# Designed miniproteins, single chains: the designs that were tried, part 56

Each design is a single chain, and the fold is of that chain. pLDDT is the mean over its residues in the fold that is shown.

## One batch from the design tools (miniprotein)

Design m1932
Fold by ESMFold2-Fast:
Structure m1932 (fold): chain A 80 residues (1-80)
Amino acid sequence: QDALVAQAREQVAAVLEEARRRFAAGEPLGDVMAWVAGKLAAIRDEMRAAGLSEQDILAVNQEAQLRLDELAREMAEAER
C-alpha cells in the first residue's frame, strides 16, 4: 500500500535527522551509525510485518541505504 510505503519513508527520514542531531551533539560516528542500523532494521521488520511487497521493501531499503551512505560520508568528512 502507498500509505505504508510513505510511512516507512517518513520513519527513515526521521531516523536520519535524529542521527544528524546525535552526531552534532558529540556522539562518535561509529555509535551513531550502529544506532541507525538498528532503527533501519526495525523499520524493515515493521514493513515485512505490515505485509508490504518484497519489491516495495527492497525499494525503500535501497533508498535508505543511499541516504545512509551519503550521511555517513558527510559525517566522516566533518569528523576528520
Scores: mean pLDDT 80

Design m1933
Fold by ESMFold2-Fast:
Structure m1933 (fold): chain A 70 residues (1-70)
Amino acid sequence: SLWEELAKLGSDLEAKAQYLIEHPSPDNVFWARLLVAEDPSLALAWEALGVALEREGRHEEAARAYARAA
């Protein structure tokens, strides 16, 4: 499961963000928001959130997340 794969990455937030980008799941918005909350300066976490929101058709919210990654 997505939870089990994320747990294997431990405290590596960058690896978790990359995993969410590469592995589409309905829970990715939830997990990406947790990564952003843990480290708001991690560009990859904002990118992971943007990708997850875009996949759900939430394009305006995705654009705001991508802007924070830049």
Scores: mean pLDDT 82

Design m1934
Fold by ESMFold2-Fast:
Structure m1934 (fold): chain A 65 residues (1-65)
Amino acid sequence: MEEKVRERAREILAEEYGPELADKLMAGQLTVEEVAKEVGITPQEVVNRDVAARLLAVGDLLDEE
């Protein structure tokens, strides 16, 4: 369950940041601040997008069932 949510959230974030940055952020290899700097947004926006991606992932999985 959590693995599927994580995989779908990763896909959503990859569309926003690109797959390399999304993978590193989700693996904890990059901080929110490092991703924000690379993308040119605020750390708060990175947090908001991570939360939104996880909520969308849960919604997508519920709609599949």
Scores: mean pLDDT 76

Design m1935
Fold by ESMFold2-Fast:
Structure m1935 (fold): chain A 70 residues (1-70)
Amino acid sequence: ALAAAFKALLLATAAAIGDSSVTAATVDAIVDAIQNGDSLLASNLLNYLASKGASADSLAAIQALANALM
């Protein structure tokens, strides 16, 4: 499922950058918002992860899955 893939990738990316504020509950809330068409949240999330040192490949994959969820 796209939502499960997005949740797994977001948690893995957060772990890679050392961000302990991204929990399973946080990811569930983000998925729900994106599925309801919150494209601004998706853009802000990508900008946040990039500012914390997430790789370009991880950011591209997250963006593709977020677009598929909308």
Scores: mean pLDDT 80

Design m1936
Fold by ESMFold2-Fast:
Structure m1936 (fold): chain A 64 residues (1-64)
Amino acid sequence: LPSPEEIAAVEARVRELVAQARTYLAQGDSEKADALIDEAARLAHETLGVDPEVARRGLREWVA
C-alpha cells in the first residue's frame, strides 16, 4: 500500500499535469492536453491502483 506521503506527492503531480493540460486546451492544443491527462492517469494507476480508463475519464471532466 502506498504511504500517505506517496499519495500526497502523486496528487500534487496530478494537479500540476491537469493545470498544464488546461493551458494547452486554452491554446487549442488538445493533443498535448490529452498526453498530459494520460500521464496523470498513468501515475494514478501506478501509485493508487485506479483503473487507467476510469482515471483518464475523471481527469478529463476535471480539466473541462
Scores: mean pLDDT 79

Design m1937
Fold by ESMFold2-Fast:
Structure m1937 (fold): chain A 113 residues (1-113)
Amino acid sequence: MAEELLKRARENLERAEKIYKEAKSPFDYAQALVYAGGAIRDAAEAIQTGSEELRKEAVELMKRAADLAVEIATKLGFPELAEEIRKNALTDPDAAAGAMGRLAQEAYRLELE
């Protein structure tokens, strides 16, 4: 159901924002990016089946998830990934989520070094 996808997107984004606010290591940024990527995908799927009112909330959640990921990319020194996420967030959410996944892998590498 579109409402269930939107609820899951909201819960994932809230979790991502909390992890980011409390982040102490690159591993925490990687975890925040996983939840943000889930939020953008679920919100995008909700748009395909939802009402106009639901679509407005879904677009706002997608923008917030992308903004969070762009902040993380900028903080970690990956401006090309930040631009890919920003460019694709509303036009190709799967590509944006994929870029968030690659950014999470870079954050894991920073944690291990």
Scores: mean pLDDT 86

Design m1938
Fold by ESMFold2-Fast:
Structure m1938 (fold): chain A 93 residues (1-93)
Amino acid sequence: MLKEAEEKREETVKSFREFGELTIKAYFDPSYQPEADEKGKETVEKMKELKELSEKDKENKEKIMKQTKDDLTEVYKEMGEKAKKKLEELKKA
């Protein structure tokens, strides 16, 4: 796997996690919505760059894309748990 593709994959996963955290914040405080929208755009651009890098490394393309999908799935689960905890805290107040 090309080092640049692995680095872009890690950046994309990090950006997606930050987007998820900002989206949860925006749900409770709409003032965070513009920041969440910008992070979403950043994540989309990083995903496009990752696809372009994976096309240059044809032998590892499927592996890069699968690892990225698996990591994004884990982030999605993590964000779902954070959202549930936040909602449960509100129910206890």
Scores: mean pLDDT 80

Design m1939
Fold by ESMFold2-Fast:
Structure m1939 (fold): chain A 63 residues (1-63)
Amino acid sequence: SLERAYQAGFEYGARLAKQGKSLDEIVREVTAEADRRGLSEEEKEALVQGAVDGWLEVQKEQK
């Protein structure tokens, strides 16, 4: 589902952001994972959006 893809992306993006990865690195890793898992175009977009939001949340918490 789109909601599950978004949530998975958020958790994954936040985790990678805490490891010090850049947004570009996170988006590339998340996109590669979506392709590896055979996600639909819509699920891939939801996963990437989640990852971006997860990265942003970590930036907010660090400042």
Scores: mean pLDDT 82

Design m1940
Fold by ESMFold2-Fast:
Structure m1940 (fold): chain A 86 residues (1-86)
Amino acid sequence: SAAERARELAEELAEKYGVPLLELPPPEQEKVLENGIRYAELVLKGVSKEELKEIYKEVQGKEPEEEELDRIVEKAKEIKKEYEKL
């Protein structure tokens, strides 16, 4: 499916940037939120919001909404806090 392919591309990009793999239960909301976790990991690695928007367009094939992009950044902050506890 398109969603499955988007996940594979997001994981390849995360690996390319050397982002660690996080295993958290995905939210029951849309597959796009699950991909958001992968994008958040890229933000943690230092990818800018502008670069994140470009990556999102390549993976999803559509423009991200501003609110969606903000949620991804917020998720990155949560993931960072989790890693600092380890």
Scores: mean pLDDT 56

Design m1941
Fold by ESMFold2-Fast:
Structure m1941 (fold): chain A 70 residues (1-70)
Amino acid sequence: SVDQVRQLRDQFYQHVMDGNVSDAVRTVRQLSRQVGIPQSVTDRIVRLVQDGNVSDAMVELNYYVNQWLT
């Protein structure tokens, strides 16, 4: 649902802020399954999170999430 997708995105931001990389990655994978992000894109976002490139990870994730929400 829309509310679940928004909640997962908020949880992703919180995990990133807390430095919880493993839970941030798990949340990205859950969000990608719900929103239908291609596996290659999901894997790229996961790599960005793991590399500490959080800003680029958020930009890419939000592009797909916002496209699904509209």
Scores: mean pLDDT 86

Design m1942
Fold by ESMFold2-Fast:
Structure m1942 (fold): chain A 73 residues (1-73)
Amino acid sequence: MEVSSPEAVELANKVAEHYQLPLAGPITGKKSENVKVLQQFLRDHGYYGGEVDGVIDEEVLKSLKVLVENHVP
């Protein structure tokens, strides 16, 4: 299920900026290649176990919250 939450978008952009992810612009919550870059980063670091499909879902949101809580103030 797609999460179009402002919180999910804010956390995604905060993580992308903090880790300097190679995005073609800000994450807007819609399915995109930018979200795939974020999902791959989360997967490579062990925070995300789902598919790299370009959709911000509940699992992506959960991964972002864990990463921000532990590594981004």
Scores: mean pLDDT 75

Design m1943
Fold by ESMFold2-Fast:
Structure m1943 (fold): chain A 87 residues (1-87)
Amino acid sequence: DLEEQRERLRELLERQERIAKAMEELLKEGYTSMKSEEMMEKVAEILGVSVEELRDFEAEQRALSDNMSEELRKEIEEEIARLLAEK
């Protein structure tokens, strides 16, 4: 159970890093005035995924945040810190 959560956290962190990098490239190109949907389409193109996959990822992160217990949240924060420290 905990190992599955750690693997999921690693995948989420790698995905967040790729999304952040794609957003940075769009901002450098001056796409700051785009509508949210157009921005999502551009990010999806850069990542080589569908817009639907990006929306599912956002929904998953939101659901985790909204339904997370304080204990689970603390464990996730500690695990993220540990994974980042290993870099």
Scores: mean pLDDT 65

Design m1944
Fold by ESMFold2-Fast:
Structure m1944 (fold): chain A 80 residues (1-80)
Amino acid sequence: PLLERRRRWAEALIRTAEHLINQLEKSTDPKEKELIIKSLKATIEVLDAYIDHFAAEDPETAERLRKVKEKLEEYIKKYN
């Protein structure tokens, strides 16, 4: 059950990342955008920890998390 539970945590993290991207795209307030960008950077750090954890036991989940990380990095570049 631990691996399946950790996959659900990974799914929750992906949903959080997607939500932050959506909020960034909708925001017109420069200060709010700065806070969202900081949240995205923090999310990347958590994604890195999850990628390392899944790399050996579940490489498919690790690859999926790497793609999410790349997407977040692209959005940070676009708005920074």
Scores: mean pLDDT 85

Design m1945
Fold by ESMFold2-Fast:
Structure m1945 (fold): chain A 80 residues (1-80)
Amino acid sequence: SMEELKKKQEIFDAALDAYREALEKGKSPREIAQAAYDAFLKKAKEYGIEIPEEVLKEMREAVENGDVEKFFEILRKYLE
């Protein structure tokens, strides 16, 4: 499962990179969370990974609230 671990790491890194870029550009918390979420979805789709609807729902709620920390908490739990 080295390929599985690599995909998980790359998905996480994509979200983290988008977060860092948005933060450095002075984006709002909601825009930062949205950027991380969009990068996560794009990378997961590239790897053909289906994300459970319950996870997507929790992530969308965190993004709507601008709760960047909660978004990454959900993401870490999903990728463990």
Scores: mean pLDDT 88

Design m1946
Fold by ESMFold2-Fast:
Structure m1946 (fold): chain A 92 residues (1-92)
Amino acid sequence: DLREALEELAKDPEKAKKQMEGVIEQAKKAVEKAKSDKELAKEVKEVTEKAAKEAELAAKEARKLGYEELAKLFEETAKKLREYAEEAEKYL
């Protein structure tokens, strides 16, 4: 359940931040590898856009639950993921 996951992350802000930093770092590395591979660039764009949409949904649910700081963290993560998806599209 997304609500239970958000409650646990809200109780441990350092864990939430570390997890989101990991997601952003993986997207960054995937985009770097995609610079010379159009097939990989397409896959990275699709996967990263999906991850951004999931982060946007998590932000909305966190805000509804009153976890404002967690919502901001997910919004920042979604923004970074969308930027990486747009960068991957440039390599198509």
Scores: mean pLDDT 86

Design m1947
Fold by ESMFold2-Fast:
Structure m1947 (fold): chain A 84 residues (1-84)
Amino acid sequence: MTLTFSEVEQEVLKLIAEAAALLKKGFNVENIEEAKKHVQKAFEILRDALKAEGAPQSKLDELDKQEKEADKVFEELLAEVKAK
């Protein structure tokens, strides 16, 4: 079943909070990779919700760009922790 917008918001916020908690627990490769997975799942949930709402392709394309930008941030974080 398609999630309501309120359910989407709750799941996205939960995934973001879990990602933040992982990074606070320890700045290491394992926690950064797990945080990345949580953020990727949040983007998947948002994309599915936008499709269910009949959002135009331009909104889906913008979400894809934002996901790529987030992936780049995680690549930078992984590079920083590996440099230690």
Scores: mean pLDDT 78

Design m1948
Fold by ESMFold2-Fast:
Structure m1948 (fold): chain A 93 residues (1-93)
Amino acid sequence: MKYENPLVELTEKIVKYLLENPPKWDEAMKYYLKLYIDLYTGVIKSDLPPELVLSQVNYALYLAYEKGKEAIPEIEKMNLHPDVKEGVIKGLE
């Protein structure tokens, strides 16, 4: 009854809004807040603690915002949750 990849979809949305010129902060924050709530309420289930997943999301979003598409090789080399990695990379495409 829960989607297997809601973490992918939400991280992709956040990255796409952050990379608009100018960044659409309101839309990015809306999806970030949904991700935060869904992780901490268990709507998004992970074998990792919510705080660890969110920390990985925050760092990957930071790299995406600072480096754009040039962040992709660095993100791929990181030991991140697979869904976080997939969502951020899709957002950068």
Scores: mean pLDDT 80

Design m1949
Fold by ESMFold2-Fast:
Parts: C-alpha cells; sequence; structure tokens
Structure m1949 (fold): chain A 91 residues (1-91)
C-alpha cells in the first residue's frame, strides 16, 4: 500500500514536471501542481503518514499531471500522470 503511494507520487512528480516544461503558459500551474502533489505523496509515504492520505495525494498529483500532459500534447507526461494516479488510487 504505502510503497504504491510512494511510487505513484514519484510518477506524478515526473509527469507534472515534464508537462510543466512543455505545456502552454495557461497549463503550467496545473503541471506544477501535479509535480508538487507528487512530491507531497512521496514525502507523506516516506514519513509514515496514513496510507489513505499519501495515496490520495499521489492520485491527485497524477490526475493533474495527466491533464497537463494531455493539454501539452505530451504523451509521456500524460502516461506518467495516469500511472501515478492509478498507483496512488491503489495505495
Amino acid sequence: GMELARRGGELAREGGTLAAKKAPKEYLPTGIAGALRGIGGVFMAEKGFPKEVAGRTARSGGELAREAGRKAGDEEARRLGEEGRELGERG
């Protein structure tokens, strides 16, 4: 559970960061928010926060990274965000 939340957060961070680099200015905040929530999910998982909180944070980061990646037309960022969302949901 917790390991899935951590991995989901890492993927959300990577996807959000990639989307932020390539997104139009209007979607830059969405990519950044995805990356920050991904970092938060990893931090929560590593610090022993409740699994539900860490997983939900990673899921949210993945959703934002997926959306920003889709708007940026970046398939890698979109896929990373989707995988982060799914792992966070399972975590």
Scores: mean pLDDT 81

Design m1950
Fold by ESMFold2-Fast:
Structure m1950 (fold): chain A 87 residues (1-87)
Amino acid sequence: MLEEAAELFEETAKAVEEGAPLEEIEELELKAWKKLKEAIEKDPSLEEKLRETLRAAEEAAAPYADDERKAAVIVARRLAEWAREQA
């Protein structure tokens, strides 16, 4: 689950960087989050770590609030790295 989530978040970041349509990016994000939620359901201790990681990712993305694609890439890559480290 976590390895699959990491790969999907990396794929999401790449799609955003390559200028894919937002609809396609959202489908990749939904798949990534589904895999991540399945992992958390099996190990609830991951919820607190995820919350901390999301906060750090949002802080890193804050300077790019007017650039949705750059902000999305930062968040997706942070989640991919986190998921890979938890696997």
Scores: mean pLDDT 80

Design m1951
Fold by ESMFold2-Fast:
Structure m1951 (fold): chain A 99 residues (1-99)
Amino acid sequence: MAEELLKKIEEAAKELKKAVDEGDYDKAVEYATKMLKYADKLLEVTDDPELIKKALEILREAADHIHKAIETASLDDQLKLSSALISLSVGIVVLEKKL
């Protein structure tokens, strides 16, 4: 169900933010990829603009958190964080096209 996928996006976002704050950028990439996967699945099961907007807000907040982390990260960590940001940016674009 769409609500279950939204909850999975929320949980993945929470884990992503925690991973970024702890400096586990490989884990941040994993959760960003999961968020993209769940967003794609959400669009397969619903066209409800309220649920799509909620998913979009969560992905945008996660992307903003990564942007802030990039400002103080080493070059190697910036590349990893940029990979996570690309996954979230793709998800954001896909969700926006359905609104």
Scores: mean pLDDT 88

Design m1952
Fold by ESMFold2-Fast:
Structure m1952 (fold): chain A 96 residues (1-96)
Amino acid sequence: MAEKMIRGIIRSLERILERTENPDSQKKIQEMIEKARKLLEEGASVEEVKKFRDELIKQLESDPDPVLQRWAKIEKEVDEALELIKKAIDNIEKSR
């Protein structure tokens, strides 16, 4: 599970790297991809991956590049949507 999460993060970062034209942003994203690859190599736990992702979103949200800010906002909205879906499924199962 943690491995799939890390690979998802790397894929998202690679897509941002393709869309940003700012060299400073490109370097920052590449450094984040390298950190994610190290977590994958070291067999990080789900909790460590979640912590890394939260820090990643926080750093990108504060970046002056609007491409990075937009990605961070979308990732937060996706997390909120997934939590609502999980709660809905749990409620359906309890009413069986």
Scores: mean pLDDT 75

Design m1953
Fold by ESMFold2-Fast:
Structure m1953 (fold): chain A 67 residues (1-67)
Amino acid sequence: ARDEAVRRAVEGQRAAVEAARAGRLDEARRIMDDTAAWLRSLEPVDPLAGVLADGVRETGREAIERA
């Protein structure tokens, strides 16, 4: 479960950053929000999932703001 959460967080962060760099800001926001929401849904059983969700949101936000 944790390995899957980490893998999805990393993939979501990469996809959001790439979309933002390509100027696809709406896509970047959707990838960030969807990935973070899924990770937050795991928080009741794995507290680290909440930290991963926050990381995805922060990385995505920074990429969008720098675009």
Scores: mean pLDDT 79

Design m1954
Fold by ESMFold2-Fast:
Structure m1954 (fold): chain A 97 residues (1-97)
Amino acid sequence: SEENEELGKLFKEAAELIKNKEPLEKIKEISIKIAEILKKAGSSVEQLKAVALGLFMAKEYYKALETKENPEPKIDEKIAELANMTEEEIIKKIEEL
């Protein structure tokens, strides 16, 4: 329950950072914290994939803003990439965002 409450706070914080167009590095810091909590809690691979996808979308949005291009996140490609990843690979991917 404590881990679930912390995850809820981190997801709300991530959403607020995206809404306020805060620096990508703050999103990365939250991503690492989320990955560590999920690993400790023994979360399912599917939950980790959902987190990784959401954070990838945020990163692509910020990249598009910086380049002044329309955001065209390759969601289907990212879903396919994550589909065959292990828990450890997904956590590493989140940390490298």
Scores: mean pLDDT 67

Design m1955
Fold by ESMFold2-Fast:
Structure m1955 (fold): chain A 69 residues (1-69)
Amino acid sequence: SSAKKKELRQKARQLVLEAGDAVRAGDGVSAKELLTQAADLYEQAGDTDTAKTLRRMAPAYQASAQAIA
């Protein structure tokens, strides 16, 4: 349903924000996991291109966090 897809997108956006927080905290493992979870939720919402982009970005978020730590 449209309402379910909206809820999935809202939760996914929150996970992307949390992944950014994890990068700033130097927690690369959490940053990667949070982006992967966000990608899974976007895929469930039918946003396949967004999911693919986030999965591609996840290793870069991990590397960026490790450079800060």
Scores: mean pLDDT 88

Design m1956
Fold by ESMFold2-Fast:
Structure m1956 (fold): chain A 80 residues (1-80)
Amino acid sequence: KLSENLEKLIELMIKAQRAVDDKDWESYKKYLKEAKALTKTELEKKLVDYFEKMLESEDEDEESEYQEKMDEYFREILKE
């Protein structure tokens, strides 16, 4: 079961991803800022930081690397 805080964090990240897909960079920045404010642990902060790097990456190889790191941090968060 996900914590309420983690559920909200994931919801904001999903909204940020949709904003990028829609090329709505202002909404993306808003949701990203809210997600960062919601982080309580180092793992959550790293998750959001790598999410930001992934979405703002100009290099497909870097994007893939950041996505892999996000998956690792997300698994670690779910473990605790």
Scores: mean pLDDT 79

Design m1957
Fold by ESMFold2-Fast:
Structure m1957 (fold): chain A 110 residues (1-110)
Amino acid sequence: MELAERLIKESEEALDKELARLQALLEQRIAEIERQDPQAGARAREQGQQALAQMQQKRDESLERVKRYSEEAARALATKSVSSYSGYAISAVGAVTDFGVQGRQLLLSI
């Protein structure tokens, strides 16, 4: 149970850090567009707010995937299956990585 709790906590911290990084990159991108064209910058800001809302939703979806994998990992530990636990831990890391990729794709669409 302690290992599954750590997996959730570490994944949540990683997701929050990645969301903050994506938000900072989005703010920089909007500022660059505004510097070149203020009207295009205003439109980019509106699109950026929508992208942030989608990133937050995908962060929450990824955290739910981590929680599901952590529940499966806890069951595997209860049956003393370390190999199954490792598989679920890798899947949880994959959910965090998928969020980062999806967030970068949303950023690039602006």
Scores: mean pLDDT 80

Design m1958
Fold by ESMFold2-Fast:
Structure m1958 (fold): chain A 113 residues (1-113)
Amino acid sequence: MTAEDLRAALSPGSTVTLHIELGDGTTATLTFRLSGSEAGIDALAEGLAEMIRRGLLEVTHLAPGRLELRMPATPEVLDALQATLERAVAAGLTFDGSLSVPAADAAIAARRA
């Protein structure tokens, strides 16, 4: 998976879904709808491709306007994702997002926050 492959699939209005594997075996799902500049989306695609190259992210689905990724919630992966998002936002990316966590794990997440 290359930055060119990701960039070809992503545009303003595209959805990126992150399946985040938590240390207790639970998966949290974050869904983002992308907006803002094409340069911001380009920066996001380049950063995500680098994370995939490093083995930090796995692509589970890629289609025009839709990208699904799986990641472990390790400090290395979270730091790399934060750096990728900060760079993309600095380049003009905007997004809205929603978080879905299984109801059984919502109390555990709240207790750890």
Scores: mean pLDDT 77

Design m1959
Fold by ESMFold2-Fast:
Structure m1959 (fold): chain A 71 residues (1-71)
Amino acid sequence: HMEELKKRLERLKKIYAHLQSTLADLQAELDFLGDEDNVDTRRLRADYASTQAELARVQEEIKKIEEELKK
């Protein structure tokens, strides 16, 4: 059980880091495009929102596993 939790935690941390990088890239693209309201900016905002939601889920799972490992 503990080894499975540790492996899952390590995988989730790698996913979290990747999602953080993706959010930074998407934010940079949105900042570059500025006030444009077109198909590209709407897609980027949707991708940002989706990635942010995924990041939040991964962060929540990491916290739960870390709490379990503290027992």
Scores: mean pLDDT 82

Design m1960
Fold by ESMFold2-Fast:
Structure m1960 (fold): chain A 61 residues (1-61)
Amino acid sequence: GAAGEGARKAAEAGNDGAGTAAAGGSQFLYSGDRPGARAAVEAAAKGQDAEGVAEAAILGS
């Protein structure tokens, strides 16, 4: 994914949906909640580029 594109989408979305997906992805990497993070990314990807948002959050850390 493209970090710049993901970050731009997150900012555009106002973090309501995109920010939640990004936060969920980051927390999964620490707690190991595989199904939760994957489901959140998949669900958000249907309405928005959750993959890009999640990647941007990780790279932005």
Scores: mean pLDDT 49

Design m1961
Fold by ESMFold2-Fast:
Structure m1961 (fold): chain A 63 residues (1-63)
Amino acid sequence: ADPSVGRQHFQQGLDLYRQGRDDDAYQHFNQSIDIFLQSGDFQGSMDTSTHTLKMAVDRVMGR
């Protein structure tokens, strides 16, 4: 897969997260991670995973 498509899903996920659309954001982050891994963009995968984890932690912590 093309890592630029992974970055597109990552940006869409960030926009949805900022809108409070967490379920939609998770779907895009998961697609982004999968695309980055398939394309060998390990840094992109790690960055997306970090943002996904932060989002989940912030929601659990009531932030």
Scores: mean pLDDT 77

Design m1962
Fold by ESMFold2-Fast:
Structure m1962 (fold): chain A 72 residues (1-72)
Amino acid sequence: DAALEGARVMQTDPAGAKEGAAAIAGVESGEMPAAASARHDAILLGEQEGLLSEEALRGARVGLEAARSGPP
């Protein structure tokens, strides 16, 4: 499961994980109206360019969230 592997790699590097999360949060809260529309178009264009890693990013995000919520 490459998606879970990616999520664990991000946990192993806390600096990289925080930087990635901060970038996503900044886009969603800072430039939501314009950036969200442009981002959606960029994803579609990226698919045509051959950039298809949405499943890996989705799995990594889910895995990271599960790991943070799991420990009692």
Scores: mean pLDDT 44

Design m1963
Fold by ESMFold2-Fast:
Structure m1963 (fold): chain A 88 residues (1-88)
Amino acid sequence: SRQEEMKRLIEELARSGVISPETKDRLLALIEDNSLPALQEARQLVLETLRALQEAIKAGSAPLSLEDVENLTRLLQLLDALIREQEG
């Protein structure tokens, strides 16, 4: 269920244009892999995307999208939970 939620969030972020098709394909591959290194790489990509969106909003280059920020934040929370479970 968590993997299916993450896949849906990734698809929504790609549809909104927050992530490129290349980033979408990479994230989906990393989530499917589900290894600790893959989840850590996915987490880093999501965090970098969130930071880039926040900087673009501050610069006035992008309108504030509450939905996109919420989707990125939720995806990060799901990745953090899976990483913690695999580190036990």
Scores: mean pLDDT 83

Design m1964
Fold by ESMFold2-Fast:
Structure m1964 (fold): chain A 57 residues (1-57)
Amino acid sequence: VLKAVVKKEVKAYGTPSRTLKEGTVVEVHGEIFDGEFYIVTTEDGHVLLVPSESLEL
């Protein structure tokens, strides 16, 4: 699984939505909305949508 790092604090969308702080490591599972968002899983197991520009792969 591809790991990515949050480049700056960003709002991630899910149930519930949450803010991811700079330096947070997430696992990338795919792209959605023509690459505008990544589907990610956090270390605590939450599935979220994150703007692709907010992640460093």
Scores: mean pLDDT 80

Design m1965
Fold by ESMFold2-Fast:
Order: structure tokens, then sequence, then C-alpha cells
Structure m1965 (fold): chain A 87 residues (1-87)
């Protein structure tokens, strides 16, 4: 299902972030928090990948989460992978 593909892409992104030597420990923590929020939204709500990304962006703004350029690039790549694998 689209939901299962979405969750698989999130798990891949989480592992990529944990294994990236170019990310600070703070970046890894923030990315893991964001990815866990996306996973929770995907599991509890019947939303499209785009709507999940939008809701996650709004939550980041509300919580004052600011990502480094490197961490932001990982999220952008995640968005592209979601657009390709989950319609």
Amino acid sequence: SDKEKFLEVLEEAKREAEEDPRLSEEDKRLLNEILEKMKEIAEKENLSPFEILKKTSELMKKEGIVLSPRAEQILMRLGLRLAEKVE
C-alpha cells in the first residue's frame, strides 16, 4: 500500500541520517524527531505524502525547529523519494 511504502521511505531516511558523518548530533536528534512525527501522522491519519510533509513543516514552525542546511537537504531528498515511490 502507499502507506507501507511511505513508512519504508521514512525508515530509510532515519537510518541515512543516523549514519551520515556530516551531521551533528543535534541535527541527527532533530531529524529523528521530525521523522518520528511524520511516521506517527502517517500511521494515525489517512493523509497523502504531500499533506504529511505540509503538516510536518507546520509543526516544525510551531515548535521553533531550525535545521542546518545539511539536515534540510536530507528532508528535501526525502520529499523527492516520497513523490517517486508513494503517489
Scores: mean pLDDT 76

Design m1966
Fold by ESMFold2-Fast:
Structure m1966 (fold): chain A 100 residues (1-100)
Amino acid sequence: DKEKAIQEGKEEIKADLEKEGLTDVLPLVDKLAAIRLEIVRAGKMTPEQLRELMKLLEEAAKKILEGLYKQGKMSEEEYQKALEELEEYVKRVEEMIAEM
C-alpha cells in the first residue's frame, strides 16, 4: 500500500507540475519517489537518507521558485528573498540532522 501510494503520489505531483509549466522539477520528483521507496522497503530511514531527501527537496524547491519567477508569478526581489529563506531553512535542518 505505501509503495502504491508513493507511485500514485509521484504521478499526481508530476501532472500538477506539468499543468503549472514547472517541467524542470520533474526529474527531481522521480528521485524523491525513488528514495522514499527505498526507505519504505528497508522499513527504516538512516541519517544519510534523510540528508539525501533534504538535498533533493531543496533542489526541487529552487526549481519551483525559478519556474515561478520565469513565469512572472514573482518579482526578482520576491525570488531572491525566497531563495535566502530556503537556504536558512536548509541550514537549520542540516544542523538538526547533524545532532542525530
Scores: mean pLDDT 81

